# Designs tried in a protein design run: designed miniproteins, single chains, continued (5). Part 1

No score or structure here was measured in a lab: all are predicted.

Each design is a single chain, and the fold is of that chain. pLDDT is the mean over its residues in the fold that is shown.

## One batch from the design tools (miniprotein)

Design m16001
Fold by ESMFold2-Fast:
Structure m16001 (fold): chain A 94 residues (1-94)
Amino acid sequence: MASVEEQAEEVLRRLEAAIADPSAFSDADLRELVGLAAALAKELIRQGNFELAERMLEALRRLADTLAALGRDDLAQYARSQIEEVERERRRAE
């Protein structure tokens, strides 16, 4: 099984691909990707890897903004809700 860091780097590459061409991804694919990215970011925070967690959080914010700009409001709202959960976990780690 890949490490959390290896999984996070793979998911970051997929987030960048989704930001570059969101039409290449289905709504189900984007929802799964957002959920996986948020789960990995929370685990990175628990492990004290705040730098990689912040990189994932920033990519999620960029994806949410991209989805909102394209009128994919349900996906943008879902991404923003997941971002809020990660930010809440980050604040608890302080």
Scores: mean pLDDT 86

Design m16002
Fold by ESMFold2-Fast:
Structure m16002 (fold): chain A 98 residues (1-98)
Amino acid sequence: LPEEWQREADAVMEAFRAQVLADQGKYEEALREIERALEHGLPEDDPLVLYSRGKAYLGLGKKEEAKRDFQKALDVAKRLNASPEFIEEIEKLLKEAE
C-alpha cells in the first residue's frame, strides 16, 4: 500500500483504540490516541474522533469541551445516516455533559 494509505489505516486504528480506552475510563490515554489519529490525517470532524474525544473530556470533567464534540458528532452522524443506536448514544452523552 502507498505510505499515505498506511497512515490513514493507522489513524483509523488509533481512533478505534481511543474509543476502547474511553469506554474503559482511560481518558488521558484516549486523548493521546486521538492526538495521534489527527496527526496521521484523520479529519477533525470524524464522528469517531468527536465521539471518543467528547467521552474522554466528559470523564475528565471538561463538560464544555465534551458538549461541543458531542454536538458536532451528532450533527455529522445525522448527515451520514449513522445507526439509530449510535445517534441515541451521542444524545445521551450530550445530556450527561449538561
Scores: mean pLDDT 81

Design m16003
Fold by ESMFold2-Fast:
Structure m16003 (fold): chain A 88 residues (1-88)
Amino acid sequence: SEKALKAIDEAIKQLEKLRKEHPDKSEKISKIISELQSLKDAIAAGDSQAVLKSLGNILSLIKELYEEDPEVAEKVAEIISKAAEASP
């Protein structure tokens, strides 16, 4: 869906801003951005297995971020949740 791809692009932009605001978490946020890019490519290709793999990796990274910085993790989760809500 073009709507889902645009929502992911918006999430990536918001995470890029968050990464600049939290340079100590930039590596982990960059990994989440990379996985969102992979998710976008998988959705465009119709590859359900790649979609599930990217989603699993995103959830794992958010879990790790909650252990290190719950405040930043909550902001990441909100950005991703808003992108999910924008998809039909």
Scores: mean pLDDT 84

Design m16004
Fold by ESMFold2-Fast:
Structure m16004 (fold): chain A 117 residues (1-117)
Amino acid sequence: DAPVLGIRMVAGAADAAGWREASRLLLEAADAGASAEELRERAREAEREGRLPVARALRVAALVARAMEAIENGDEAALERELAGLRELAAASPPAMRAEIEGLIAGLRDIAAAVRA
């Protein structure tokens, strides 16, 4: 499942940024087959609880899951919208997480190019 693979990619990025709790929660969400909408709901809950790194990672995972779905469906306009959302989150993120989100954006572009080839 392409969206689930996207969530796992974000879990790896979160771990690399030192956000181990967020990484663990994302792996649990991927194992449960969580949808992008479920991730967005969990992000809103985490934000209300003041768990900002977890909320950020869940928001990134929702966008990456939707980007992977857009790639699978050949929806270039949807992919560009999700990539724009990722760029906004990267700009608002601490340097370590910003670098990881930028890596995810590059990876998504590479996957999209490979699927079109």
Scores: mean pLDDT 87

Design m16005
Fold by ESMFold2-Fast:
Structure m16005 (fold): chain A 65 residues (1-65)
Amino acid sequence: KEEEFFKKMLEEFLKRIGDEEAREKLKSEAKSALELAKLENEITGRDLDPEDVVKAFKEVLEEEK
């Protein structure tokens, strides 16, 4: 689901960059991902909880640290 999807996507990004500074950028981009999730919900008509998406992102980042 959404949690699994975002964890996988975040892991892919961390593998690609492998840079601490880039990871900090990714954390900032997490806020943008929230906006994108809202837009996607409006377009597809899915009532997806953006909070769950953000939590998955933060959970993966904290586990990686």
Scores: mean pLDDT 57

Design m16006
Fold by ESMFold2-Fast:
Structure m16006 (fold): chain A 80 residues (1-80)
Amino acid sequence: SAFEEAKAAALKEGERPAPAALVVHYLEQTVEDLSAPVTAEILRDLAAAFPDGLDAAARAALEKVRPGDTVAELIALLRA
């Protein structure tokens, strides 16, 4: 799949943890409704998809998420 190809490319040559761009691609491939709120389930599934962790930019974006924020708003934070 396009996601598996992007993940393989991004994590090649020791590029671990996962960069924000790869997290965006994961959310766009796995979340059916981007206007849905960011839930604990979405965050746990994200952590399971990236067992080696997320980079500092991706972690900072997640720390800015407020109750009621949508997945689209998280993607905007990850792209900033």
Scores: mean pLDDT 77

Design m16007
Fold by ESMFold2-Fast:
Structure m16007 (fold): chain A 77 residues (1-77)
Amino acid sequence: MSEEEIEAEQLLALARMRASIAKQMLSKGIKLSEEEIESLRRMVEELERTAERVSGELREELLEVAEELREIIEEAE
């Protein structure tokens, strides 16, 4: 596993955790702050950039969680 792949896997794990927390908050009627929404937007951009640098299943997983975060952002706005 390359350093780039390790970085991508760490980002994927972090993004999945944040998506889970955000969805749990929204399901309970808790409003996300503007700062939290902006943080999620930055994470989407980082996931999409990282996906361009990797291939296969890892790329697909990064793009899937980026789309999930985009849906969360749209719901939270």
Scores: mean pLDDT 83

Design m16008
Fold by ESMFold2-Fast:
Structure m16008 (fold): chain A 57 residues (1-57)
Amino acid sequence: MIDLSMSPYEVSDKAVEYTKELIKQGLSKDDIRAKVYEKFPTVFFKRGYINNLIDSV
């Protein structure tokens, strides 16, 4: 689950983009949260921003 080929900044940017795509698809807050953190379990940068995006749904 840890991708050593990506920098922490790249992981955070990909997590933000993935969150935005799931929001566009109309998924529930719980489904978006589960999918984002399942795919990006090590995201620390922008975690608050990601949570705010999910809460805006």
Scores: mean pLDDT 75

Design m16009
Fold by ESMFold2-Fast:
Structure m16009 (fold): chain A 70 residues (1-70)
Amino acid sequence: SLREELEKFEEEAKKKLAATAEADKEALKKEIMEEAAKFLSEKLGIKPESVLTGKQPDEESAKKGLEVSE
């Protein structure tokens, strides 16, 4: 399932970050983000650009809709 594959991907990403020196984490984090975008694009059939730019419905957009009325 997509959720299980994402969890496995996150586990590996966290392991890499933990093994990397603090100074290098920013560069590694960027690499992981790009790889995650490709991974999601392949699994969901969405273009990587859409994932990277947040074109897909995100939590913040949904939250905004829910907060229009108190």
Scores: mean pLDDT 63

Design m16010
Fold by ESMFold2-Fast:
Structure m16010 (fold): chain A 86 residues (1-86)
Amino acid sequence: SFYSVVLRLMKERGLTEEQVAAEIAKRLPGMTPEQALALLRGEIPITKEQLRVILEVLGVPDLSDEFIDELIADQKRLEELRKKVE
Protein backbone atom coordinates (compact mmCIF):
# COMPACT_ATOMS: atom_id res chain seq x y z
CA SER A 1 0.00 0.00 0.00
CA PHE A 2 1.04 3.64 -0.36
CA TYR A 3 1.24 4.09 3.41
CA SER A 4 3.47 0.99 3.74
CA VAL A 5 5.87 2.40 1.11
CA VAL A 6 5.99 5.75 2.97
CA LEU A 7 6.68 4.01 6.32
CA ARG A 8 9.44 1.88 4.77
CA LEU A 9 11.17 4.90 3.19
CA MET A 10 10.98 6.86 6.46
CA LYS A 11 12.55 3.95 8.38
CA GLU A 12 15.31 3.51 5.76
CA ARG A 13 16.14 7.25 6.04
CA GLY A 14 15.75 7.53 9.84
CA LEU A 15 12.97 10.13 9.55
CA THR A 16 9.93 10.61 11.80
CA GLU A 17 6.40 11.29 10.49
CA GLU A 18 6.59 14.76 12.10
CA GLN A 19 9.85 15.62 10.28
CA VAL A 20 8.46 14.47 6.91
CA ALA A 21 5.16 16.33 7.49
CA ALA A 22 7.06 19.57 8.25
CA GLU A 23 9.07 19.28 5.00
CA ILE A 24 5.92 18.54 2.95
CA ALA A 25 4.18 21.61 4.43
CA LYS A 26 7.16 23.80 3.41
CA ARG A 27 6.83 22.62 -0.22
CA LEU A 28 3.04 22.84 -0.63
CA PRO A 29 1.61 26.39 -0.41
CA GLY A 30 -1.22 26.70 2.12
CA MET A 31 -0.62 23.27 3.69
CA THR A 32 -0.05 23.06 7.45
CA PRO A 33 2.19 20.41 9.10
CA GLU A 34 -0.98 18.96 10.67
CA GLN A 35 -2.58 18.48 7.22
CA ALA A 36 0.66 16.95 5.88
CA LEU A 37 0.70 14.52 8.84
CA ALA A 38 -2.90 13.52 8.03
CA LEU A 39 -1.83 12.81 4.41
CA LEU A 40 1.04 10.59 5.62
CA ARG A 41 -1.33 8.68 7.92
CA GLY A 42 -3.93 8.12 5.18
CA GLU A 43 -6.54 10.15 7.10
CA ILE A 44 -7.36 12.39 4.10
CA PRO A 45 -7.35 11.74 0.32
CA ILE A 46 -4.11 12.44 -1.56
CA THR A 47 -3.68 14.09 -4.98
CA LYS A 48 -1.00 13.17 -7.55
CA GLU A 49 0.78 16.50 -6.86
CA GLN A 50 0.79 15.88 -3.08
CA LEU A 51 2.05 12.32 -3.67
CA ARG A 52 4.93 13.61 -5.84
CA VAL A 53 5.94 16.12 -3.12
CA ILE A 54 5.90 13.33 -0.49
CA LEU A 55 8.13 11.19 -2.74
CA GLU A 56 10.51 14.15 -3.30
CA VAL A 57 10.80 14.65 0.49
CA LEU A 58 11.51 10.91 0.84
CA GLY A 59 14.21 11.18 -1.87
CA VAL A 60 12.46 9.16 -4.62
CA PRO A 61 11.23 11.90 -7.03
CA ASP A 62 11.94 9.84 -10.19
CA LEU A 63 9.17 7.25 -9.73
CA SER A 64 7.18 6.56 -12.90
CA ASP A 65 3.59 7.76 -13.33
CA GLU A 66 2.48 4.09 -13.39
CA PHE A 67 3.93 3.48 -9.91
CA ILE A 68 2.44 6.76 -8.64
CA ASP A 69 -1.00 5.78 -10.03
CA GLU A 70 -0.75 2.37 -8.29
CA LEU A 71 0.09 4.02 -4.93
CA ILE A 72 -2.89 6.41 -5.24
CA ALA A 73 -5.19 3.50 -6.20
CA ASP A 74 -4.04 1.50 -3.14
CA GLN A 75 -4.85 4.43 -0.83
CA LYS A 76 -8.31 4.90 -2.44
CA ARG A 77 -9.06 1.17 -2.03
CA LEU A 78 -8.22 1.37 1.71
CA GLU A 79 -10.47 4.45 2.08
CA GLU A 80 -13.37 2.65 0.32
CA LEU A 81 -12.96 -0.45 2.54
CA ARG A 82 -12.99 1.77 5.66
CA LYS A 83 -16.24 3.45 4.51
CA LYS A 84 -17.94 0.04 3.92
CA VAL A 85 -17.17 -1.10 7.50
CA GLU A 86 -18.66 2.10 9.00
Scores: mean pLDDT 73

Design m16011
Fold by ESMFold2-Fast:
Structure m16011 (fold): chain A 78 residues (1-78)
Amino acid sequence: MAPPTPAQEKIAREAARAVRLALETGDPEKFREEMERIKKLADEAVKRGEITPEQAERFKAALDRLYALLEGKPLPAA
């Protein structure tokens, strides 16, 4: 497996920030907006050749799973 690129790691770090902020504020709407922003950044990184489409798709899938947990399932850490 290829090591994470700086661009991929930066996007992952922004996602972690969004999750923490949502947990601290308890605002799923703000988290949803931040998720949309991060997904757009991933798409732009693909267009610039910084990450592969496969890496972007995998990352978006991880974000969707995190959002599903906040939307309908209790978070053990909350």
Scores: mean pLDDT 70

Design m16012
Fold by ESMFold2-Fast:
Structure m16012 (fold): chain A 96 residues (1-96)
Amino acid sequence: HMEKLREERIEGFREFGIYRHGSEEIGELFGRLEELQDEAEEKGLVITDASAGTSVEDLEKVLKLLEEAIKEGKEVEAESNGPPENSYSLVVKKKK
């Protein structure tokens, strides 16, 4: 039943992304972000900042960096200060 609750939460975030942004691609990325948040917690990591524009590319960059941080169990600080359409930030810290 715990696995079912997790799946329902992930699907809810996917649907929320579609609702807010009108994009199935963004919805899938929102679902993936929620999944990775659970995995980060299991690794003793806290996501203190995860922001991106509505760009699929920016969201994919954030997710890729987060996946690598979780895989390695490492802290990450990454940001882009380029044009507004290419702006993102990700800060992952170890639990204190």
Scores: mean pLDDT 69

Design m16013
Fold by ESMFold2-Fast:
Structure m16013 (fold): chain A 71 residues (1-71)
Amino acid sequence: VYGGTLRDATREGAFVETKAKFKVGEKVTVTIGGESFEGVVTEVNDKGLRIKFTKPLPFDVPDGTPVRIEK
């Protein structure tokens, strides 16, 4: 389980600032406020990962929200 910070969040996807290394196409679980959401890694760069959620989030998430990410 890796820590991260949510950036540019929409209900459909977000960028997660994290030092964790994932691959494009990997399925991930993102935990936001104690709730778990499934997504797929769409992009990887030196600062983190872009993720597309499998289902739109049921709520809006402010930028800077701390999250956890796992496979």
Scores: mean pLDDT 81

Design m16014
Fold by ESMFold2-Fast:
Structure m16014 (fold): chain A 99 residues (1-99)
Amino acid sequence: MEEERRRKEIEEEERRKKEEEEKLEEAMKLVDEATRLLKQGAEYYRSKDQYEKGKELEQKGLILAAKANSIAYNTGEEATKRVTEAIRKAVGEAFALRA
């Protein structure tokens, strides 16, 4: 009886962990794409003739970052912290490339 109950608890916990991991992975993929777009946009800001392209890429990156935050928020506190920290780092690195 105890082993059967423990087994069901493990199965439910494994399912929840897998679902949470998949959502976190999706959010992190969006952060990676946002990071690429933000860095590419920052490089275009250095070129006088590419300013509009830089701005467009920055906006696209920020939209993806917002989507990642929304997914993380619906996943849980740890996911939200991790994704928010990754976004802050990405934005900081992109701004450093502009300077």
Scores: mean pLDDT 80

Design m16015
Fold by ESMFold2-Fast:
Structure m16015 (fold): chain A 94 residues (1-94)
Amino acid sequence: SKLQQEILGESAAGMVAISAASAEIATRNDPSSRQEDIELMRQNALKAADNLVKYGGDYAALTAARELERLAAGSSPDMSEVLLSAADYLKSKI
């Protein structure tokens, strides 16, 4: 049902956001590896998005993209860039 796909999409968006936030916190604690950690943050977010596209279906992926865009609006610039990249990736695969 659409409701089940909405719940799945929102949950997946939360997982992407948690992964990105964890990586950003680690990056802020070690400025010497910042660029590498930001890239890892992007890669982890994209892998989570890829799994949602493969297993959740188009409507779940679209729901996750919308939720990621909402979260990005209230986030730091670095976090917002990662979240919006994941949202754009999800929309590109639908």
Scores: mean pLDDT 74

Design m16016
Fold by ESMFold2-Fast:
Structure m16016 (fold): chain A 65 residues (1-65)
Amino acid sequence: SNAQKELEKLREEFLKKSKEIDTRIDKAVAEGNDEEVKKLVEEHRKLVREYFDKMTKLINEIDKE
């Protein structure tokens, strides 16, 4: 289904962005840049919220048949 393909794409985009943020957090921690770490942690939290909101919407679309 189109919604299933969108879920797979959403998951792939989330995993890619999550990995990129994790790599940037590791670098900022190694550099002792606490301000950048806090910023990246908030960016990751926002990414997680947006992912779950979009995922929930797509799952509800699949359930309506």
Scores: mean pLDDT 84

Design m16017
Fold by ESMFold2-Fast:
Structure m16017 (fold): chain A 65 residues (1-65)
Amino acid sequence: GPSIEVHIDLTDEEKAKESMEKLLEYGLKGGKAAAEGIGQALREGILSGRKEFTIVAKGSKAEVK
């Protein structure tokens, strides 16, 4: 199945935008479950208080590193 690994740097607006676009494209191609998985991982990353984190997704499952 499809997979993606995207590094997010919240201190760099241009890189953060590019990373968000990659996550959005993955969710749009993967369907509702993949979009929900990415959304949850992104929320967890942002709420972690870290300025940088990585989202790793395989199919409908996503996690924060």
Scores: mean pLDDT 84

Design m16018
Fold by ESMFold2-Fast:
Structure m16018 (fold): chain A 95 residues (1-95)
Amino acid sequence: SGRAAQLQAALDAIREMADKAVELGKKSEETGGEYREKFEAAVRHLADVVAALVGPEEAKRIYELAMKGNYEDMVKAADEAIRLLERRLQEAEAA
């Protein structure tokens, strides 16, 4: 149960981080300055978490899409990373 709770927290954290990155990215486009730095930090943090839990290729894709301002595809890539993590953990529990 503790492992399942930690996994659910990790999945929820990735979703929340992706949503926060989109919010900061949009604010950065409108106001610049401080929001740009917060956006870049949020995207880097999201990418680091995805790299640790899912893989470096998934993290790189999310980072590149975010830096291009493609928030829609960045969120889709984060959702794909979450599905890959869920699948791998289900397969590990079944083994």
Scores: mean pLDDT 82

Design m16019
Fold by ESMFold2-Fast:
Structure m16019 (fold): chain A 93 residues (1-93)
Amino acid sequence: DEELARARELLEEQRRTGDPAVAEELAELVRRRLTEQLQQELAERDLSPLEKELMERYIEATVEALRRGLETAPAVYDELAEWAARLEEEARA
């Protein structure tokens, strides 16, 4: 999947350079993917209003942390790296 490969490239570039433009592109890509996943979960799992709100807040917090960059939110970047690696493996299968 080209988008997943791009996300991995952006993550590596952000770790290497700390460029805010790279952080913005990565944050926007992650926002789009997580929002799509949340909409799918809402349709399939009949999430409560509280669960939906918590997931939306989690997405916004993750996106904001990514925008602030690796030095500010290393744990979020580690989780993103694991997520991107998992999706890349799924794309190969």
Scores: mean pLDDT 70

Design m16020
Fold by ESMFold2-Fast:
Structure m16020 (fold): chain A 104 residues (1-104)
Amino acid sequence: EVEKLIEELREAVRRGDLDKVRETANQLAKLIGEEKAIEIVEEVFREVLDMSPEEARAFALHLLGYSEEEIAKRLGISVETVRFYIDVVEALLTLRRYAAELGE
């Protein structure tokens, strides 16, 4: 079940399906706890989107419902940096979704 959710997460990230990414990340958190889910989401984002660990972790926390302020405090960065990371990842996912809809 966990392995199936990880595969669904990878597919959703590749296709830029933000709603499915958020749903799958939260399902992982319910099954294995938030800390392990964050690690898995971070790894998937690093592998699929070739992003930094900090950027991937910021977005993983955002998917699980953490506020920009809580993410900034947890990672030791500014709220503005958190917002920038979220915007960049959402833009990358949007571009992938657009490409998937045109290419399939």
Scores: mean pLDDT 84

Design m16021
Fold by ESMFold2-Fast:
Structure m16021 (fold): chain A 110 residues (1-110)
Amino acid sequence: MTPEQVRLRELLYEASELLSRLEAQIFAGKASLEQVKEALRRIGGLVREMLAVSTDPAMRARLQQILGTIRQALASTDRDEIKRLVLLIETEITMLLMRLYVEEKVAAKA
């Protein structure tokens, strides 16, 4: 693992944990729209940091797509749309974590 890959993994885990907490609060009906948007701004900050440390074009493209989804959620006033977009963001972050895990295991076998 390069230092950049270690940092990317740490940021992905932090974003995943924040998304899981946010999803739980949304589905429990405990999160206000302002609280949801504050959490999304924090997650967007983490994704921007991931972009700063990522040199892989495919990874950068996926991170830019996630940022686009976060911006769409931040612009929305529809709670059901925001819920769908939060789930999409969580799915994409999870897929990136799985990809990084596979890459780490392949590198460890060399």
Scores: mean pLDDT 83

Design m16022
Fold by ESMFold2-Fast:
Structure m16022 (fold): chain A 76 residues (1-76)
Amino acid sequence: ALSEVEVRVLRALLGSKKGLTVGELSALTGASRPAVSRALRRLEARGLVEYDPETGRYREVPEAAAEIRALLAAAE
């Protein structure tokens, strides 16, 4: 199951076409930067989120979109 921070991070990323920085995710979710970073590391380990070193932005893995939607539905 996803944590509350992981759910909020994934929802924010689904609303962004260019991806979001840790700072932007912190502002949008209300979570601290360390909490967002821990959530992102867990989501990356699951293959749901990827980091773009050229832009410094995180985004959803397009191939994982169906899995992300299923996880968010389960989290309500």
Scores: mean pLDDT 83

Design m16023
Fold by ESMFold2-Fast:
Structure m16023 (fold): chain A 75 residues (1-75)
Amino acid sequence: MDKETLEKALDAIRQATAEALARGPGAVASVEVDGKTISVRALRSEDGTLTVQLNEEAVKIALEYQDYLDEEAAK
């Protein structure tokens, strides 16, 4: 996945995450990026902490971006 496509997908994930969190636990926000469906669900952990659940496509995008950042951080 190219940097530009990754940034687009991350913006979509960030928007979906913000919407899901704003609605509170149980809310789902979904967006499509380049034919892939990105879904984010707000969950409440047993500790009362708000957590977000990303679908498989969103997780893959986040991991690919993390790998990119790790290489940048390694200089």
Scores: mean pLDDT 75

Design m16024
Fold by ESMFold2-Fast:
Structure m16024 (fold): chain A 85 residues (1-85)
Amino acid sequence: SELELRQRVLGLLEEIATEAMKKVPPEVAQKIVELFRKIREALAAGDYDAAIQYAEEIKSIVEKYLPELVPKANEVIDLLRELKA
């Protein structure tokens, strides 16, 4: 269901943000948290294209600082694309 997809997206983003706050420089973690907030706002507005774009920005940051979380960032993007469909 859409609710289950949204809950999975938010759960993955929460995990990425929590991991970033523990492991990366504070300014980088703050950017991830801000992008997470923007994704939440975009989802509330039904703007799936904006949500996907912000998730891809998180993926770019994760690729540089937390490469082990790239599969989770990819899952967020895939789930957002499914929500758009």
Scores: mean pLDDT 89

Design m16025
Fold by ESMFold2-Fast:
Structure m16025 (fold): chain A 83 residues (1-83)
Amino acid sequence: APSAEEQAEIAARAREAIEGLEKEFDEAVKKGAPKEVLKDMLEGAKRGLEELEKARPYLPEDVYEELKRRLEELIKRIESELE
């Protein structure tokens, strides 16, 4: 089983990656980025969700649920902007 320190590091890396995606999306929307850029961000967020599922055994349950909710919300926001 991963150590508490390894779990904390994985959680911190996952949060940083998701925060980066959220920030990039907010900036893209503010700048009126083309739909192709938003589609690339959507695929990135979907890959992030897949990677989060693979990391699930290495994360505290509350952290996993938080990050999953954030990625699912980001995906919905990107899909909304594409319509």
Scores: mean pLDDT 84

Design m16026
Fold by ESMFold2-Fast:
Formats: sequence, structure tokens, C-alpha cells
Structure m16026 (fold): chain A 86 residues (1-86)
Amino acid sequence: SIEEEARRLAAAELPAVLAAADAALAEDPSLLPQGIARLEGLVELSDEVLAKIPESNKEELIEALARRLVAEGLLAHLRRRAEEAA
């Protein structure tokens, strides 16, 4: 399914994205609140973008869904880090 393909792509990409975020935060912890705010905005924007993609455009739907899943995974990770820092 489109959702299963998107989830597979997101699962492959997410570890590298999380590692890069952790490296950036190790150098500048003040990026954490800004990172959360930006990702919240990206997730909201992803809903609008996804709604505009025709169901017949399977490849673009898979890519857009995968990007949204990566953004959601990174946002959850950053929120957990904020809780641990508090």
C-alpha cells in the first residue's frame, strides 16, 4: 500500500535524521525549542500539501507521506529530549 511504502521509506531515513539532530543539539542546545516550533509548522504544512496531491500520483503521495512521518518522528524525539532536559 501507499502507506506501507511511505512507512518503509521513513523508517530507513529517520535514524540518520535523528543522529544529525542529536549532533546539532550537542553543539547548541538552544536549537531545541526552535527545532520543535519549526517541525510543528512543517507537520501542519504537510497536511495541506498531502490534501492537494491526487491519489493517482502514487509516487508523490508516498514521498509526501514519508516526509511527514520523518517530521513526526523527529518532532517526537525532540519533545522527549525537552522532557529529559527539564
Scores: mean pLDDT 84

Design m16027
Fold by ESMFold2-Fast:
Parts: sequence; C-alpha cells; structure tokens
Structure m16027 (fold): chain A 68 residues (1-68)
Amino acid sequence: TQKLIVKFKDDITDDLLNQVRDIADQYNGQVVETLPAIKSAIVSVDDPKNALLPLAKLDNVESVDYLF
C-alpha cells in the first residue's frame, strides 16, 4: 500500500474531498488524513501509478505526488 499526497488549489471542501474518495475507491484506496493548513489530503491506494492521473485531473487539484 502506497500513500499519495493530493494538494488542492483552494481550501478543502466536502464536495472536493468526496470526489477524491470516489477515485480512491476505484483503486481500492481511501482518504487517510486531511491537512487543511497546507490544503492537502493523504490518500492510501493499492495502485498509485494508475490513481495519480485521475486525481490530478480533478478540478481544484493542484498536484498529486508520492508520499515517502
């Protein structure tokens, strides 16, 4: 299981977080933590390589990176 950090362009909203959860579920994953101070969420997924681009394509997502 690998963790991704999703950085948002603006403050985290429930709608945006639900969109992230919906994509994570498609890759057998979940949102494990939210970091409002840095406008980010940590997502755990079984297939991070294939999950990265769909997450990055969400409106209001700035970047998605592997969390090491």
Scores: mean pLDDT 83

Design m16028
Fold by ESMFold2-Fast:
Structure m16028 (fold): chain A 81 residues (1-81)
Amino acid sequence: SQEEAAQRLIDDLEGLARLAGRPDLLERIAALRPAILKLSIEQLHEIAGLAQEEAKDIEDEVERARAVAETALRRIEELTA
């Protein structure tokens, strides 16, 4: 479902923020949670694809996690502005 897809994105982003050691990203995710839960399935897929594409050439696991999370959050903020 759309709700399940949105919750999955939230869970993934929280995991990436923790891996990156970035509590500021966790706070940003928490603030955006209500908006993420209202995004369409198409928007959720676009966000995931964009974030993975941006980070695909980053070999460092921590830096990759940061790049994926920041790219996704920036796109969510653009869509919910």
Scores: mean pLDDT 86

Design m16029
Fold by ESMFold2-Fast:
Structure m16029 (fold): chain A 74 residues (1-74)
Amino acid sequence: AHLSEEQRKKVMELLTEAFKLAPNDARLLDLAQLVQDPSATREQVLAAVEAYLAANADNPELVALLREAKEVIE
């Protein structure tokens, strides 16, 4: 199972907002690249979002955007 085109678009919109808060976040860039990879499974993208959330739990604005991205993927 892969992300639909609509799911990928919505997640990328949320990641674009996250980049405004953390413009030089290399891990956020890696996540954006994974989301845009047509070979990446929904499970792989979901796991990457969950890993980012765990690593950035102290950043409530980033957490809110990435939690919304997780809901789009689910």
Scores: mean pLDDT 82

Design m16030
Fold by ESMFold2-Fast:
Parts: sequence; structure tokens; C-alpha cells
Structure m16030 (fold): chain A 73 residues (1-73)
Amino acid sequence: EELKKRRQQEYADTKEFLDFLYEKGIITKEEYEELYHPDLNRLTLRNWLRGKYGIPDEELDKLEAEYEKKKAE
């Protein structure tokens, strides 16, 4: 029960992170539309960014930290 809820929250948070990446100009509108699915998980998104744009894990960690700061208001 809690595991399922956490997974759904992770998917929701991952979509908000995707929106953040698009607003920041890191991904194109076409890529945003391609990736915007209800079951998009964080690991899949990070692996896609690393493969497509060559963004290393350290840079992805910085992007996530920036997203969390923006999210916290």
C-alpha cells in the first residue's frame, strides 16, 4: 500500500521535474511531449538525459537540487 503510493508520488514528482527541465530550456518541447507519460520514473528520465545529452550524474544531481529548491519555495 505505502510502496504503491510512494511510486505514484515518485511518478508525479518526476513529471514536475520534467516540467522544470523544459522551463529551464534543458530539453526541447518535442522531447518534453515524448517523455510526458503517467508512468515516467526518475531513473528512466536520468538515464535518458545521460544517453541523449551526455549529462553526467553529477550535473543531474545539481539539477535535482535546483529543482528541490524551486519546489520548496
Scores: mean pLDDT 78

Design m16031
Fold by ESMFold2-Fast:
Structure m16031 (fold): chain A 97 residues (1-97)
Amino acid sequence: HMSKYEKMIKEIDELEEKLKAGQITPLEAVDRAIKLVEEMRKEETDPLKIFRLNLIIHELRRVKAELEQITDPEKKLELVKRFFENVKEILKQMELE
């Protein structure tokens, strides 16, 4: 049975694949990731985990603002991929705690 963290990681992986396939923009990928983390936060009761999810949301919103200042499509893609890997790593650590 898949944990809520494993499900979230899978959904982020699916966003990365859609982004690589050109089916969504980098900005759309980040917006969808924000919504996924916000929904996970609504179901969370642990104050420390809520705090960590809020930090992820804050950083995703910051990445979204940075994307609006970047003109190079390859740099936009690299920024989103790098940040999604960071989010998945945080989610993996949260599952182990």
Scores: mean pLDDT 83

Design m16032
Fold by ESMFold2-Fast:
Structure m16032 (fold): chain A 93 residues (1-93)
Amino acid sequence: SAKETAFALGLIAALNKAGIETSEEALEALRKIAAEAGVDPSLITDSNTILDVAQLLVDNGVSPEKLVEAIEKVLGKEAAEAARKAIEEELAQ
């Protein structure tokens, strides 16, 4: 869905802005973001793609606003703003 794609692009933008380069650091960050958004972090494993994580967040009723708030708490304001921009640009299509 457009929302899943937007969330995936937002997560990618946030991880890149935060300087996260390894799959282990990405997994830790994604699990923390899920927990802040009210989603069980144990549902995210090393076999999941970023699209799988985005799908999980959407299926658990996470709003774009809640995702951006969760990213800000985990990765900081600049990463959250990068995510918000990516999400808004995708949803505007």
Scores: mean pLDDT 87

Design m16033
Fold by ESMFold2-Fast:
Structure m16033 (fold): chain A 67 residues (1-67)
Amino acid sequence: MEKEVEEVAKKILEILKESKEPLSGEELVEKVKASLDLVRLALRKLIKEGKVEAVEEGDVTLFKLAK
C-alpha cells in the first residue's frame, strides 16, 4: 500500500506540473489511472509535506502544486 501511494504521489506531482492548472480529485483519478482511495492517500501525504495545496472553487476542491 505505501509503495503504491508513493508511486501515485509522484504521478500526481508530474501531472499537476504538466497541466499548469488546478485539478479535481476525480480528474487526478482519471489521469493517474489509480483508485480513488490511493489518490486520496497520496494527496493527503503531499499536502502534509507541503508539496500540494488544496483550493476550494465553489462546490469543488481543486489541487495544485504548492509554492
Scores: mean pLDDT 79

Design m16034
Fold by ESMFold2-Fast:
Structure m16034 (fold): chain A 85 residues (1-85)
Amino acid sequence: PELSPEQQTLINEAWLAYLESHGIAAPTDVDLSKARPHAVVFLAIAEQTGLDTSGIDPSTTSVDELEDFIRGNPAARALGRRLNG
């Protein structure tokens, strides 16, 4: 809502390019014009680690919900720590 769909797509593509530089593929079936950047990054990490993301709506899911999900998933936490340094 704060960003135009075009701006949101550009920001999400930039994050995905960063993730690809670390060997993380773009998530499947995500509308980058509607998805929140934190959700796009999370979905890419989750798909890379084989986690079930079927309960996650990338346009509405909060940071807190994603943090709780990641906390329960050691592979996703390890990958997230590596990306953040």
Scores: mean pLDDT 72

